Designed miniproteins, single chains, continued (5). Designs and how they scored, part 84

Each design is a single chain, and the fold is of that chain. pLDDT is the mean over its residues in the fold that is shown.

## One batch from the design tools (miniprotein)

Design m19098
Fold by ESMFold2-Fast:
Structure m19098 (fold): chain A 81 residues (1-81)
Amino acid sequence: MSIDEFIELWEAGKLPEKLTIDGSLEEFKNALKARGYKEVVSNERNLAFIKGDRSLLLTKIDENTYYYSTSKGLSGTITFK
């Protein structure tokens, strides 16, 4: 799916447990920042983004795959291309 589709589904509370993003992690980070999300954690394993009451935590599993969890209890795996 596109990065924009991911953000729209996340904001609607409708993320699938396993998904692939048509884009790089860097493009994903830039798209979140453009939509007003602040990067609050950024290290080699963990990334966290917040906007108001919404948060997204990514935990690195491998080079392109992350576990994701949100403030509203959605969780799963995300793979970047």
Scores: mean pLDDT 82

Design m19099
Fold by ESMFold2-Fast:
Structure m19099 (fold): chain A 92 residues (1-92)
Amino acid sequence: MIKRFKAATQTFTVDPGKTATVTVTAEFYSEKKSIARIGGATVTSDTNATAVSQESIAEENGYAKFTATVTVAPGSTTVTVTLDYVELIEID
């Protein structure tokens, strides 16, 4: 069975004008073996979008992890990552 979950959002406090690495993990545990999948991610700051230099998505049994390296604008103090969607796929 495939279950789609609401997008996960996490906000990080960052130093203005510096490079930060942000990671959001969606974890799903089931008695059945499961694969978590992320449909994409949006990275923004409190001054709007920052420059994203690297993105990766790692998917494994029961979890999916999004990691981004972000260059933070001098006026920004927070970075918010929203996962577009997460799906849990249970396999027998």
Scores: mean pLDDT 63

Design m19100
Fold by ESMFold2-Fast:
Structure m19100 (fold): chain A 71 residues (1-71)
Amino acid sequence: ERLTVILGEGPNVEEAYEALSRVPGVHPVPLRDGKGNIIGLLIFAPPSLLEEVQRLLEEHGVKVVSIGELV
C-alpha cells in the first residue's frame, strides 16, 4: 500500500503525537532537537487517512510543512 509522509511543526506536537498514535494505520514519529525537545512530527499514513491526520494536526495547532508520497 502507498504511504503518505507528512511533516508537521508547532507548539502542541506532543499532544498531536498522542492523538495520532490512537488512529489505526497512522504512525507518528517525534522529531527532536539536540536537547531532546520535540520540534516536529513525521507522520506515516495511507492516503485514505490523510484528511483525518490533517484534521488532528489542525485541532492541535500543528502546521503542515510538507506532504509526500512513498511507494
Scores: mean pLDDT 78

Design m19101
Fold by ESMFold2-Fast:
Structure m19101 (fold): chain A 56 residues (1-56)
Amino acid sequence: GYSEAVKKIAQKELDKIKALKDKGLTYAEIAKELGLNISAEELKAGEARAEEILAS
C-alpha cells in the first residue's frame, strides 16, 4: 500500500481534476488550467494512477 501522505496528495489532485471536469473542461483544457506541460492522454493516465493509489 501507499503512505497516507501519498494518498492525500492523490486525493488533492483528483479533487482539482474533478472540479474542472464538473465545469465542462476537457482533459486538454484541464492540463492548461493547471499549468501542466503534458498531453490530455498523460493527464488521463495520471488521474487513473491517482485513483489506483487511493484504492490501495
Scores: mean pLDDT 80

Design m19102
Fold by ESMFold2-Fast:
Structure m19102 (fold): chain A 61 residues (1-61)
Amino acid sequence: LEERILALLRAMGRASAAALAKALGVSQSTVSRHLRRLEAAGRVERVRGPDGRTLYRLAAP
């Protein structure tokens, strides 16, 4: 599942947990759990969206 999340983030640039859950056909809680692991591993980072919502992207300069 983590590889699918990373592939979607490459395609979208940024995405909310809800958007990833919809695209993957899984619950937001499942996606959020995997996003926390990816963030802890330094592969994904949280960013603030224009609406002040939490978005995720690949951790790359």
Scores: mean pLDDT 77

Design m19103
Fold by ESMFold2-Fast:
Structure m19103 (fold): chain A 58 residues (1-58)
Amino acid sequence: MKKEELLEIAKEAIEISRKTGGKVDPYELAKQLAEMRGIDFSDEEIKEAVEKAEKELS
């Protein structure tokens, strides 16, 4: 459901951040991507998804 969608967004944001050499904050990018998809998440939910995605991609 929505939490799984947010995790996918977070993974995408982390990949983009890594490709830019860390010039883009993955948290800020994930927030922007979620807003573009019309999905309302709290800052806390976005942060938690980014942290979980980082563990899965490490």
Scores: mean pLDDT 77

Design m19104
Fold by ESMFold2-Fast:
Order: structure tokens, then C-alpha cells, then sequence
Structure m19104 (fold): chain A 58 residues (1-58)
């Protein structure tokens, strides 16, 4: 079950990353630096989840 949760969390984070970028544009944040910061934050969590997923499978 943890494996399934991790996979689902990864997918949700990827979707949230896209939504966060869209929301930033609507609010008035179209600065590339802001979007990159958001991307890095989500990528960091995604990387942790993927690493945990691999450890769980091991």
C-alpha cells in the first residue's frame, strides 16, 4: 500500500506543480525565477518520493 501511495503522491505533485504555475500566472506572477523556484521545490519532493519508492521496492 505504501508503494501505491507514493506513486499516487508523485502524480499529484506533478499535477500540482502545473496548477501552481498556472495560478502564479493568473495572480500576476509570470517571472521565470518564481516558476523555477516552484519547480525546484516540487522536484525536490518528487525526488524524495521516488527515492523512497525505490527503497520500498527493494
Amino acid sequence: EKIKRLEEAIKELEDLKELAKEDAKEVGGLTPEVEERIDKEYEEELKKLKEELEKEKA
Scores: mean pLDDT 76

Design m19105
Fold by ESMFold2-Fast:
Structure m19105 (fold): chain A 64 residues (1-64)
Amino acid sequence: MTAEELLKKAREALSRGDGIAARKYVQEALKIDPNNPEAYRLLADIAEMAGNTELAEKYRKLAE
């Protein structure tokens, strides 16, 4: 599975409210492409959904 396919699955999981599955897919994508900005943006969205605004802000900065 490519990093792009994993990030697509992460977005689908996040749209269903499944933050645990979304995070797993993003982590696997980062193992393939550790500098992928989309992966960090998704981690920020997952953190925000979990109510962790500080962690979400940190990941948004990493996506830049």
Scores: mean pLDDT 83

Design m19106
Fold by ESMFold2-Fast:
Structure m19106 (fold): chain A 79 residues (1-79)
Amino acid sequence: EEKLKEIAEYFRKAVEAVRSGNVDEAKENLLKGLLLAAEHQGVDVEALRPNLQRVVDSLSPEELRETAEAGLKAAEKAL
């Protein structure tokens, strides 16, 4: 399950970035993790990208942390 490990890695990087106060890096890694997770679920990633980008860009640092932690937990559970 190489893809699930890669998804977990992106969410982990997002969590570490938000803990370090690097909000931009957290947003980039969260978006990458979400897009890869959507692709893994068979969703049209090209159609989702603009909407996910807007959602991620709208998140506060608190929401970024919560979302990234939830994503990491879900990806680790699926491994």
Scores: mean pLDDT 82

Design m19107
Fold by ESMFold2-Fast:
Structure m19107 (fold): chain A 55 residues (1-55)
Amino acid sequence: SSMKKELLKLIGEILREIGDILDLELNGGSEEELKEARERYEELKKKFEELVEKS
């Protein structure tokens, strides 16, 4: 279903953002880069929760 594809895409985007956050923390990324990556993660998580709630 189209909804399943959208959910899988969002999961993939969330996992990529988690990976980016971890890489920034491990490699000493800037506080600004970490803040921006965490904000993107929270936005993606909200979109995922909204899609799950409507399914």
Scores: mean pLDDT 83

Design m19108
Fold by ESMFold2-Fast:
Structure m19108 (fold): chain A 90 residues (1-90)
Amino acid sequence: SAAAARARRIEELLARAEAAAREAEALIAKVLAGDLSALPAAVAAAAEALRAAGEAARLRGDDEEAALGYAAADAAEAALRAALAKRAAE
């Protein structure tokens, strides 16, 4: 049924968000230990977690929660692009 398919998709998205959040935490720990080369991967994992959680919220009818997740992911990626641009201009 459509309801069962939607429920399964929500479970898949939440599992993906959790896995991506764990990956982001591990990569952030590397950045804090001095490995700045891990920063792009950390931001990508964090953005993936936020987008997956946002899509799960959207499928549950929580458009406000979905919009916040998407906006947070976009903001994190924009911040990384700005930081990398400053480093490239060094």
Scores: mean pLDDT 88

Design m19109
Fold by ESMFold2-Fast:
Structure m19109 (fold): chain A 73 residues (1-73)
Amino acid sequence: SREEEIRRWIERIRELEEEALKALEEGDYLTAEIYLGLIRIIGAVAKIAGLPEVARAAEEAVRRIEEKLKELE
């Protein structure tokens, strides 16, 4: 179902955010940027595909990761 698709993508975004934040904690900035980029791509594609809940989850994840990156500048 569409609801199951939305749930699975939100869960995947959460997992990618977790990996990005872990990479930042470990000083692995390249891995963090790769996961950040992947979340951005998912968000952009979700908007085009008409999955606003997924797009919103991606946008929120990107915001949290970018805030963490700013603390490390």
Scores: mean pLDDT 88

Design m19110
Fold by ESMFold2-Fast:
Structure m19110 (fold): chain A 66 residues (1-66)
Amino acid sequence: MALVEALKHPDPAVRRAAALLIGATKDPQLVAEAVKVSDEEGRQAIADAVPLTPEEARKRAEELLA
């Protein structure tokens, strides 16, 4: 999955954006794989995505990359 590969990106903004998008999918297998490869900030971004809709997570990810 391209989002999981983005979690390994050297840019911390890209990693955080990918983590938010993955968390918003609510897919337990995808979230588990993301947690395994994420740093502390990535895991926090996944947690921050729990209350978000997929649209809200996309908006936040775009703001991080702007």
Scores: mean pLDDT 73

Design m19111
Fold by ESMFold2-Fast:
Structure m19111 (fold): chain A 58 residues (1-58)
Amino acid sequence: AARETALAAAEKARPLAEQGKTEEANKILEEAARDLLEKLSAEEAQEIMDEAFAIMNG
């Protein structure tokens, strides 16, 4: 599912963000956000991305 893919991307981005590789982490989330916006409404995509950012930032 699109949500599961986005949350998995956030889990992959987390160690990069923790290492200070913020640009790499943000690229992973940006890619996930783009995929969500192609499949879902902006409102649904925003809710999922808010969860993804919470996962990435702990």
Scores: mean pLDDT 80

Design m19112
Fold by ESMFold2-Fast:
Structure m19112 (fold): chain A 70 residues (1-70)
Amino acid sequence: SAEEEAKLAAFEAAGRAQKAIAEALKKGLSPEVQAKVNELAQKAQEAIEAKDYEKAKELAEELVKLLESV
């Protein structure tokens, strides 16, 4: 189903974001970047709880993009 496909995509994106966060934390994050990461992670969790997997995927991808830009 479309929901199952969106859910899989969301969890795959979340896995990439989790790895990116872990690697960035080892290098150190500025307070500004850490605040943005925390905000996006919270919004992604809220989207998962709401079963809005498409939004959760977009937020996880934005997290990866943010961490790749630093």
Scores: mean pLDDT 83

Design m19113
Fold by ESMFold2-Fast:
Structure m19113 (fold): chain A 78 residues (1-78)
Amino acid sequence: PEVHEEVYENMSPEEAVKKLAEEKGLKILGHTALQTDAEGNPVQTFLLEDEEGNLVLASAVERDGKTVVRYTVIGKKL
């Protein structure tokens, strides 16, 4: 599976993933609670659905005024 990466400036993890969803035609199905990584950066994981009904897993990490969103299509298996 291909892992994609998008970077957003001055956005929280949730704001960045909402922006990604608007840009890519994804629907947010759910997310984890906001957490922190070992360095204290905000981290949040999201489950989304693409236009074909495939599940997309996204992880967003906020660091130094940037939020890096990494996402991959994990397929429709349920």
Scores: mean pLDDT 82

Design m19114
Fold by ESMFold2-Fast:
Structure m19114 (fold): chain A 61 residues (1-61)
Amino acid sequence: MSVAEETERIIARARELFEEGDAGIALSLLHMWAGIARSAGDEESAARLDAEADRLEAEAA
């Protein structure tokens, strides 16, 4: 499966974890996959994962 396909699943899972009250786990998941995407050369997916993490951090504050 491509990094782009997995990125959509990771974002959905992180949103689910955040809604369940596991904000820290959700953020860790997004940051970990952003690193994986960047290492794979997929800067678009990495930027999208970073943007989602930033949004959830703002909502948690």
Scores: mean pLDDT 82

Design m19115
Fold by ESMFold2-Fast:
Structure m19115 (fold): chain A 67 residues (1-67)
Amino acid sequence: DAQAALERLKEEIKEILEKNGFKVISIRYDPAAGKLVIEFMTPEGKKHTAEVASPEELEELLEKIKE
């Protein structure tokens, strides 16, 4: 079930962000891009938007943001 897989992916994304100290604002699926569009906030209050196809891609992107 594609919908169940998508909900599981959203849960993993939320866990990764929260584990890294970020606040989740929104998570939505963009069917045109085939990606999750994630809005989140750093501990300093800076808002970011990321487009990722997998939890691994998100973790790599967060490392980039942290330098």
Scores: mean pLDDT 78

Design m19116
Fold by ESMFold2-Fast:
Structure m19116 (fold): chain A 67 residues (1-67)
Amino acid sequence: KIEDLRNEILKKLQEAEEAIKAKDAKSAEEHLKEAKKLVEELEKLDPELAEDFKKRIETLEKRVKEV
């Protein structure tokens, strides 16, 4: 359950990073939005792990603004 959420979040973060490299801000924002929803679900089960993912999402959101 937690492992499934973690793997899905990691996949969305990877897709967002690829979109940023392609300078596709819209796709990157959509993938990060999906990752945020999964992190909200993870926070109810493992708030410490969710906090780590929140920091990664914030870093990627800053990079999207530079695209």
Scores: mean pLDDT 83

Design m19118
Fold by ESMFold2-Fast:
Structure m19118 (fold): chain A 100 residues (1-100)
Amino acid sequence: GRASINRAIALNLRLIGLEFDIENGLISGEELERRIREALREVEELLEDPNADLDLVESSLELLRRILRLAREKGLISEKVAEELERRIEELEERIKELK
């Protein structure tokens, strides 16, 4: 419904802001990992809504992939954590494909 769409839009705006914070050195690796994990939980919750806008949620995962690549490039997260988070993104992407 509209509430789910509004949540997905708000998440995408926060993720754009997070990308900016990484690029400008405004965030620690610990805080970045926390915010990525929080965003992944929010994506999981959005996908529990049968009326979820799957294209908006897919955009959230695309932003998370970009954030993860940038985090690796800047050395803000360990390779082990990055691989774990990438697997979670892939699992959610697969779930979206099954729902489409």
Scores: mean pLDDT 87

Design m19119
Fold by ESMFold2-Fast:
Structure m19119 (fold): chain A 99 residues (1-99)
Amino acid sequence: SQFEKELEAIEKELEEMINDVEGAVERAKEIIRELEPELSEEKVEERAIVVVYSTAGLLIAAYGFVKKLLGTPDEEVKKEIKELKERFEKALEEYLKKK
């Protein structure tokens, strides 16, 4: 179904971000530099981190929404969302400590 394809796309994007936060931030930096070439390096980095954080939040929300539309029970969706949030927050924290 279309919703199953949407779910697979969301899962893939989330897994890629969680497994490579540095790559996600670097990709965001490249896009920001292209769109806002007047920004300093420090501001580009700060905005890239915000973009990655916000994108992960939106993808997790979309994941929960699509799972709910597919008939997944509320308690299961809440558990999965919590686990995804915890995984992403941990990956982001490790990235921030490494740099």
Scores: mean pLDDT 88

Design m19120
Fold by ESMFold2-Fast:
Structure m19120 (fold): chain A 69 residues (1-69)
Amino acid sequence: MEELKKKAEKALEAAEKAVEEGDRTTALVSIHELKEVVEELKKAGDLEFAEKVEKRIEEIEKRMKELGF
């Protein structure tokens, strides 16, 4: 559980930084990792944290779309 949370936090930071820097490849890789962590969290029963991560992914994806990623 805690390992998944830590992985999600690192991937969120990496995705946000990549979007700010215009690094589409790193942003897409980080989003992919986040989606996998969300599925693992749902299987583990941590639906609250999974939902929180999903909302952060949506925010990042919206920003990417606005920037033309």
Scores: mean pLDDT 80

Design m19121
Fold by ESMFold2-Fast:
Structure m19121 (fold): chain A 78 residues (1-78)
Amino acid sequence: MTEEQKKEFDVGVLVVAAAVYKTIADRALEKGDFEEAIEGYKNAIKYYEQALKINPDDEAVKQGLEDAKKRLEEVEKL
C-alpha cells in the first residue's frame, strides 16, 4: 500500500464515521431527541475535522463539516 493510498484509506474511515454520526443525529432530530442529535452532530464534526487535518483540501469533507455545524447550530436553538 502506498503512503498516498494509506492516507486515502484513513480519510475514508474518518469520513464514514462522520457520516454515520450525522445519520444518527438526523434520525434523533426527526424523533425530537435533541440531546442525541447534538451528540451525533458533535461527533460528526470531530471526525470531519480529523479528516481535514490529514487532507486539508478535501472539498467534500469541508462541505460535510459545514452541514454538520449548521445542523448543530439549528438544534442548539431549540
Scores: mean pLDDT 81

Design m19122
Fold by ESMFold2-Fast:
Structure m19122 (fold): chain A 73 residues (1-73)
Amino acid sequence: SAEAEKAHAKGLGALMEKNYEEAIEYFEKAIELDPNYAEAYRLLAQAYLLHSDEPEDKEKAAEYLKKYEELKA
């Protein structure tokens, strides 16, 4: 949807500015609006990895990467 694409674009903007928490919020909104938005899952995983190296963020990144691979197949 256009709304999911807009949320995704805002997430990319936040990533470019290194506002990782904001990027996560926008990419989460994108997948809420379009659960089949494969690229949003990939970038959400990247945002979690860039946010911190804590185990919780790594686990979240792995979960979203799995969703990305499932949708891409």
Scores: mean pLDDT 86

Design m19123
Fold by ESMFold2-Fast:
Structure m19123 (fold): chain A 89 residues (1-89)
Amino acid sequence: KVEELVLKGQKAFANGDYEKAIKYFEEAIKLDPDSPIVADVYTMLGEAYYKLGDLDKAIEYFKKALEVDPTNPRARELLKIVEEEKKKR
């Protein structure tokens, strides 16, 4: 189930296992790409890549989240933060 994969991903993320979190979130999207939670899952993928220091992947996934739901407040805020951080490097 998509919800079980998302919960496993969130648990891995909370434990600092960002690579494991990414795998579960990717599996969730692959299992049901039309799920209403897909924008939130893309946002969580962006956060996990940001924690790994992959700013380009983080930006990519936040943009994907906003393509699904342009009003997602977390994706909008995190995209702004990560793009500003990338400009300073």
Scores: mean pLDDT 84

Design m19124
Fold by ESMFold2-Fast:
Structure m19124 (fold): chain A 80 residues (1-80)
Amino acid sequence: MVAKNAEEAKEAIKKLAEEAVKKAPSEETKKQIENVAKMGIAQIEKGADPNNVLVSVELAVKQLLGDEEGYNEIARENIP
């Protein structure tokens, strides 16, 4: 995974959440994905390492979707 500055990491989190929400099987899962993205962005804005936060958000989204194949498809669209 490539190192990103704070702005790039926030944009990557937003795009990841948007694509994950499209593939989420329920409204509950969509809300959880949106909350994870919102918390990640807030952590970066509070001075957390943007790369560590991005990795944590990606892992959380993968777990929420319960499908590694679906996660890999989303990641390929949002990460070069």
Scores: mean pLDDT 72

Design m19125
Fold by ESMFold2-Fast:
Structure m19125 (fold): chain A 53 residues (1-53)
Amino acid sequence: SAELLRLALEADAAGLTTLEEVAAAFPHLSDEQRRQVLGIVQALRAGAELELP
């Protein structure tokens, strides 16, 4: 949990540029690819939520 939280914070800090790139590329993705990306993001959020008691 502690190492995952540290990794999440580290990714979040660097994620500003990554989020901007993803947002720019997102409308260029197929509807199926969009669903896959959303599914991954949702799974990561759910996982992080479970790690935070």
Scores: mean pLDDT 60

Design m19126
Fold by ESMFold2-Fast:
Structure m19126 (fold): chain A 90 residues (1-90)
Amino acid sequence: MKKKVLVAVDRETYERLSPSQVAANLTAAALLAISDGAEEVHILGPMTVEELKKAIEELKPDRVILVGGSEEMRKAAEDAGVEVETLPAL
């Protein structure tokens, strides 16, 4: 089964972090996905709940990794039938 993972950062978290911290957190999330057997990783940067829902509909990922994701973003992914993993921002 081809494992596709979407990596996104919550917009509030993105605005709170430096560019270097954003790059480090997104890189760590992407490497985690690859280490867990992802064959395709999409990094879409800062997202709102509506942008996340649209990305899930278009990409149909097997899993979503949210860097600093809100409860609302997590529920949106779960409601779409996608596994969601939330990583704390470093």
Scores: mean pLDDT 77

Design m19127
Fold by ESMFold2-Fast:
Structure m19127 (fold): chain A 67 residues (1-67)
Amino acid sequence: MSMEKYTATVVISRPGGPDETVTIEAASKEEAVQKAAELASEALARGDQVKKITVTPEQEAFVTPRS
């Protein structure tokens, strides 16, 4: 049985700058959480802020609005 594909989204905010959104795909929820945590840690080390971390399963395929 295949693992469900997971997407982790990390929103990083710089004081006075634009928000950066980083999206990570992972084969498991645990892997997605781990990668998101690493990105958040790196951003904090740079002096940036982490606004939001979201982990969602990619069970339903989202098609473009044109499709």
Scores: mean pLDDT 72

Design m19128
Fold by ESMFold2-Fast:
Structure m19128 (fold): chain A 81 residues (1-81)
Amino acid sequence: DKELIEKAIKYLEKAKEALKEGDVEKALEYLNKAREYLTKAPKSPEVEEALLHIGEAITALLKGDVEEALKHVEKAIEALK
């Protein structure tokens, strides 16, 4: 539903700000929250695309690639808007 998607977008935007501040731990927390809300939302191509990008962002952060993570967070936000 729209409320779950809106909450996911808010957490993705918080993750983006945390990454800009260099707070990888907080960014991972926010990305996991966004993923949690989207997995509760009805299945759609936009939700599936956003979930793919959230997964890629988390993988990039675990690899230490903040730039790649930011790119994927932005792609996830764009998929939902």
Scores: mean pLDDT 88

Design m19129
Fold by ESMFold2-Fast:
Structure m19129 (fold): chain A 59 residues (1-59)
Amino acid sequence: MEEEARRLYKEALEAIDKGDFEKASQLAMEAYRLFVEAGKTDEAERFAKELQEKALEKS
């Protein structure tokens, strides 16, 4: 689960780089859910903040 969550996180970053914020949001939510299910709540919060900051920079 954690490896899948990390993969989705990277895909969300790629979607932001492409300007596809709808896809990025969906991927980010899925990654967050998987991290929380894996007991990695601190990592989920950190990655969510990083994605939000990057999206704001691109917007």
Scores: mean pLDDT 79

Design m19131
Fold by ESMFold2-Fast:
Formats: structure tokens, sequence, C-alpha cells
Structure m19131 (fold): chain A 71 residues (1-71)
């Protein structure tokens, strides 16, 4: 249930930003999604991480997500 809730927040944030909701369709990659879901992030931190991914080149990896978590 916890994982389902986090995934719903990611999808909702992508829709609000006008980005593709499907993983790998130009919004967010599978690796980026998994990094967000595997981190112990709050709902607000997830929304922030998705927002920052849009502002960065495609190919933000786990290291970039860790930097988001520390910011």
Amino acid sequence: SRLKRKLAIVRETLEEQGQPVEVGKGGITEDQLLSILLQNLSDEEIRRAVGLLKGRPAGMDAAAVELLKQA
C-alpha cells in the first residue's frame, strides 16, 4: 500500500506538470522512478524530486536523486 501511494503521487505530479505519466515516455525513466520509490521520501519530497527531474537532462541517475534528498 505504501508503494502504491508513492507511485500515485509521482503520476499525479507528472500529470500536473503536463508530462507523460508513463515511465520512459519522456517524463521520467524507470531508473529515476525506482530511485524515488526506494528512497524513504515523504510525499512532499517525492513531488520535489519529480519537479527537479524535469529541469535536468534526461539521464539523471541515483546520485542525482541522492543530491535532491540532501538539498
Scores: mean pLDDT 64

Design m19132
Fold by ESMFold2-Fast:
Structure m19132 (fold): chain A 86 residues (1-86)
Amino acid sequence: ELVEKVREAAEKMGVDPETIERIVSLIEEADRLFADRTPENLRKALELLHEVSRILDELGFGDVEVTNLLTARALRVIGELWDLEL
């Protein structure tokens, strides 16, 4: 759903297809890492979500729904990491 929302919003903004696919690839990789739920993979997932946020900010991406979904995913990863490390 996050991937679908990012594609839809980015296409409406006229973002080039290569940049859209790069953002989608980062989100999908973060989702794969999150599924494995090791501390190492969770930290890497957070790094990828942060990179997505950085790219969206550079593009002037103001879609509130996408930002909220990305924040919710980051909070889930942080919560899981805390359960494993604390």
Scores: mean pLDDT 79

Design m19133
Fold by ESMFold2-Fast:
Structure m19133 (fold): chain A 68 residues (1-68)
Amino acid sequence: SVEQAKEEMRKIALETDDPVEAARKMIEVARKYGLSETAARILAITILKEVYGLSLEEAQKVLREALK
């Protein structure tokens, strides 16, 4: 479910100091739960902003690095 994916993604971000590594793992979790690419990216950006205190622009940069 979307709620279970969101909880697991948030736990990864809280346990991981490197936001790029966290973003990579969060996208993998979202894909395992069957989320669309758009939903996965939106949730990852939201969690990166909440957990690491990043701006939208910084979170987008982190996500681009994670998806290389």
Scores: mean pLDDT 87

Design m19134
Fold by ESMFold2-Fast:
Structure m19134 (fold): chain A 95 residues (1-95)
Amino acid sequence: MLDALIAAAEAAEAAGDRLAAGRYYLEAGKLYLLQGKPEEAIEYARRSIELAPEDLLLQAEAYLVIAHAYKELGKEEEAKEYQQKAQELALKYLE
């Protein structure tokens, strides 16, 4: 549930658990994307990256959410750029 994910993210931030907060915001971004709210999906995915800048896998997933959101907004070039960035981060994580 979206409300539960946002509440969990806010509780994690209040507790100083930035990585957990980033993961909850990423899940919220994914749900916004599924609901056809691409602008909110981008906002929450970007927040997840800011909270977990060293988690390469989380960042790769967040960039995929941003890429799909840009596709829904009709911004094909931006979508392609974020898709490529996500792939590069995922490959770096596997190395």
Scores: mean pLDDT 85

Design m19135
Fold by ESMFold2-Fast:
Parts: sequence; structure tokens; C-alpha cells
Structure m19135 (fold): chain A 56 residues (1-56)
Amino acid sequence: SEVGEKIAEAERAYQAGDGATALVLLGEAQKLADEGRGTEEERRRIDALERRLGLL
């Protein structure tokens, strides 16, 4: 899904040490999820990555 692809891109950026890019991509994924385009699992993945980025 488009939401899943954005989450995967954000996770990849985070693993590469690019927290700024990860945050932007995560924001895009959250916007799509808020539009009803995400699954419950994808929303959980967004929440998990938000917590990781918030701890940086």
C-alpha cells in the first residue's frame, strides 16, 4: 500500500541515520492514514517509529 511504502521509506531513512528525512516521510504516512488509507498494523508501525524519533 502507499502508506506501507511511506512507512518502509521512513524506516529505511531512520536506519541510515537520517532522522529528518524519516520524520518527513512518517508525516506523509500519518496524513495518508488519517485519510483512512492505512491499516491498523500500519498505524501501529507509524506509532512505533514516532516514539523512536521522539527519543532522539
Scores: mean pLDDT 80

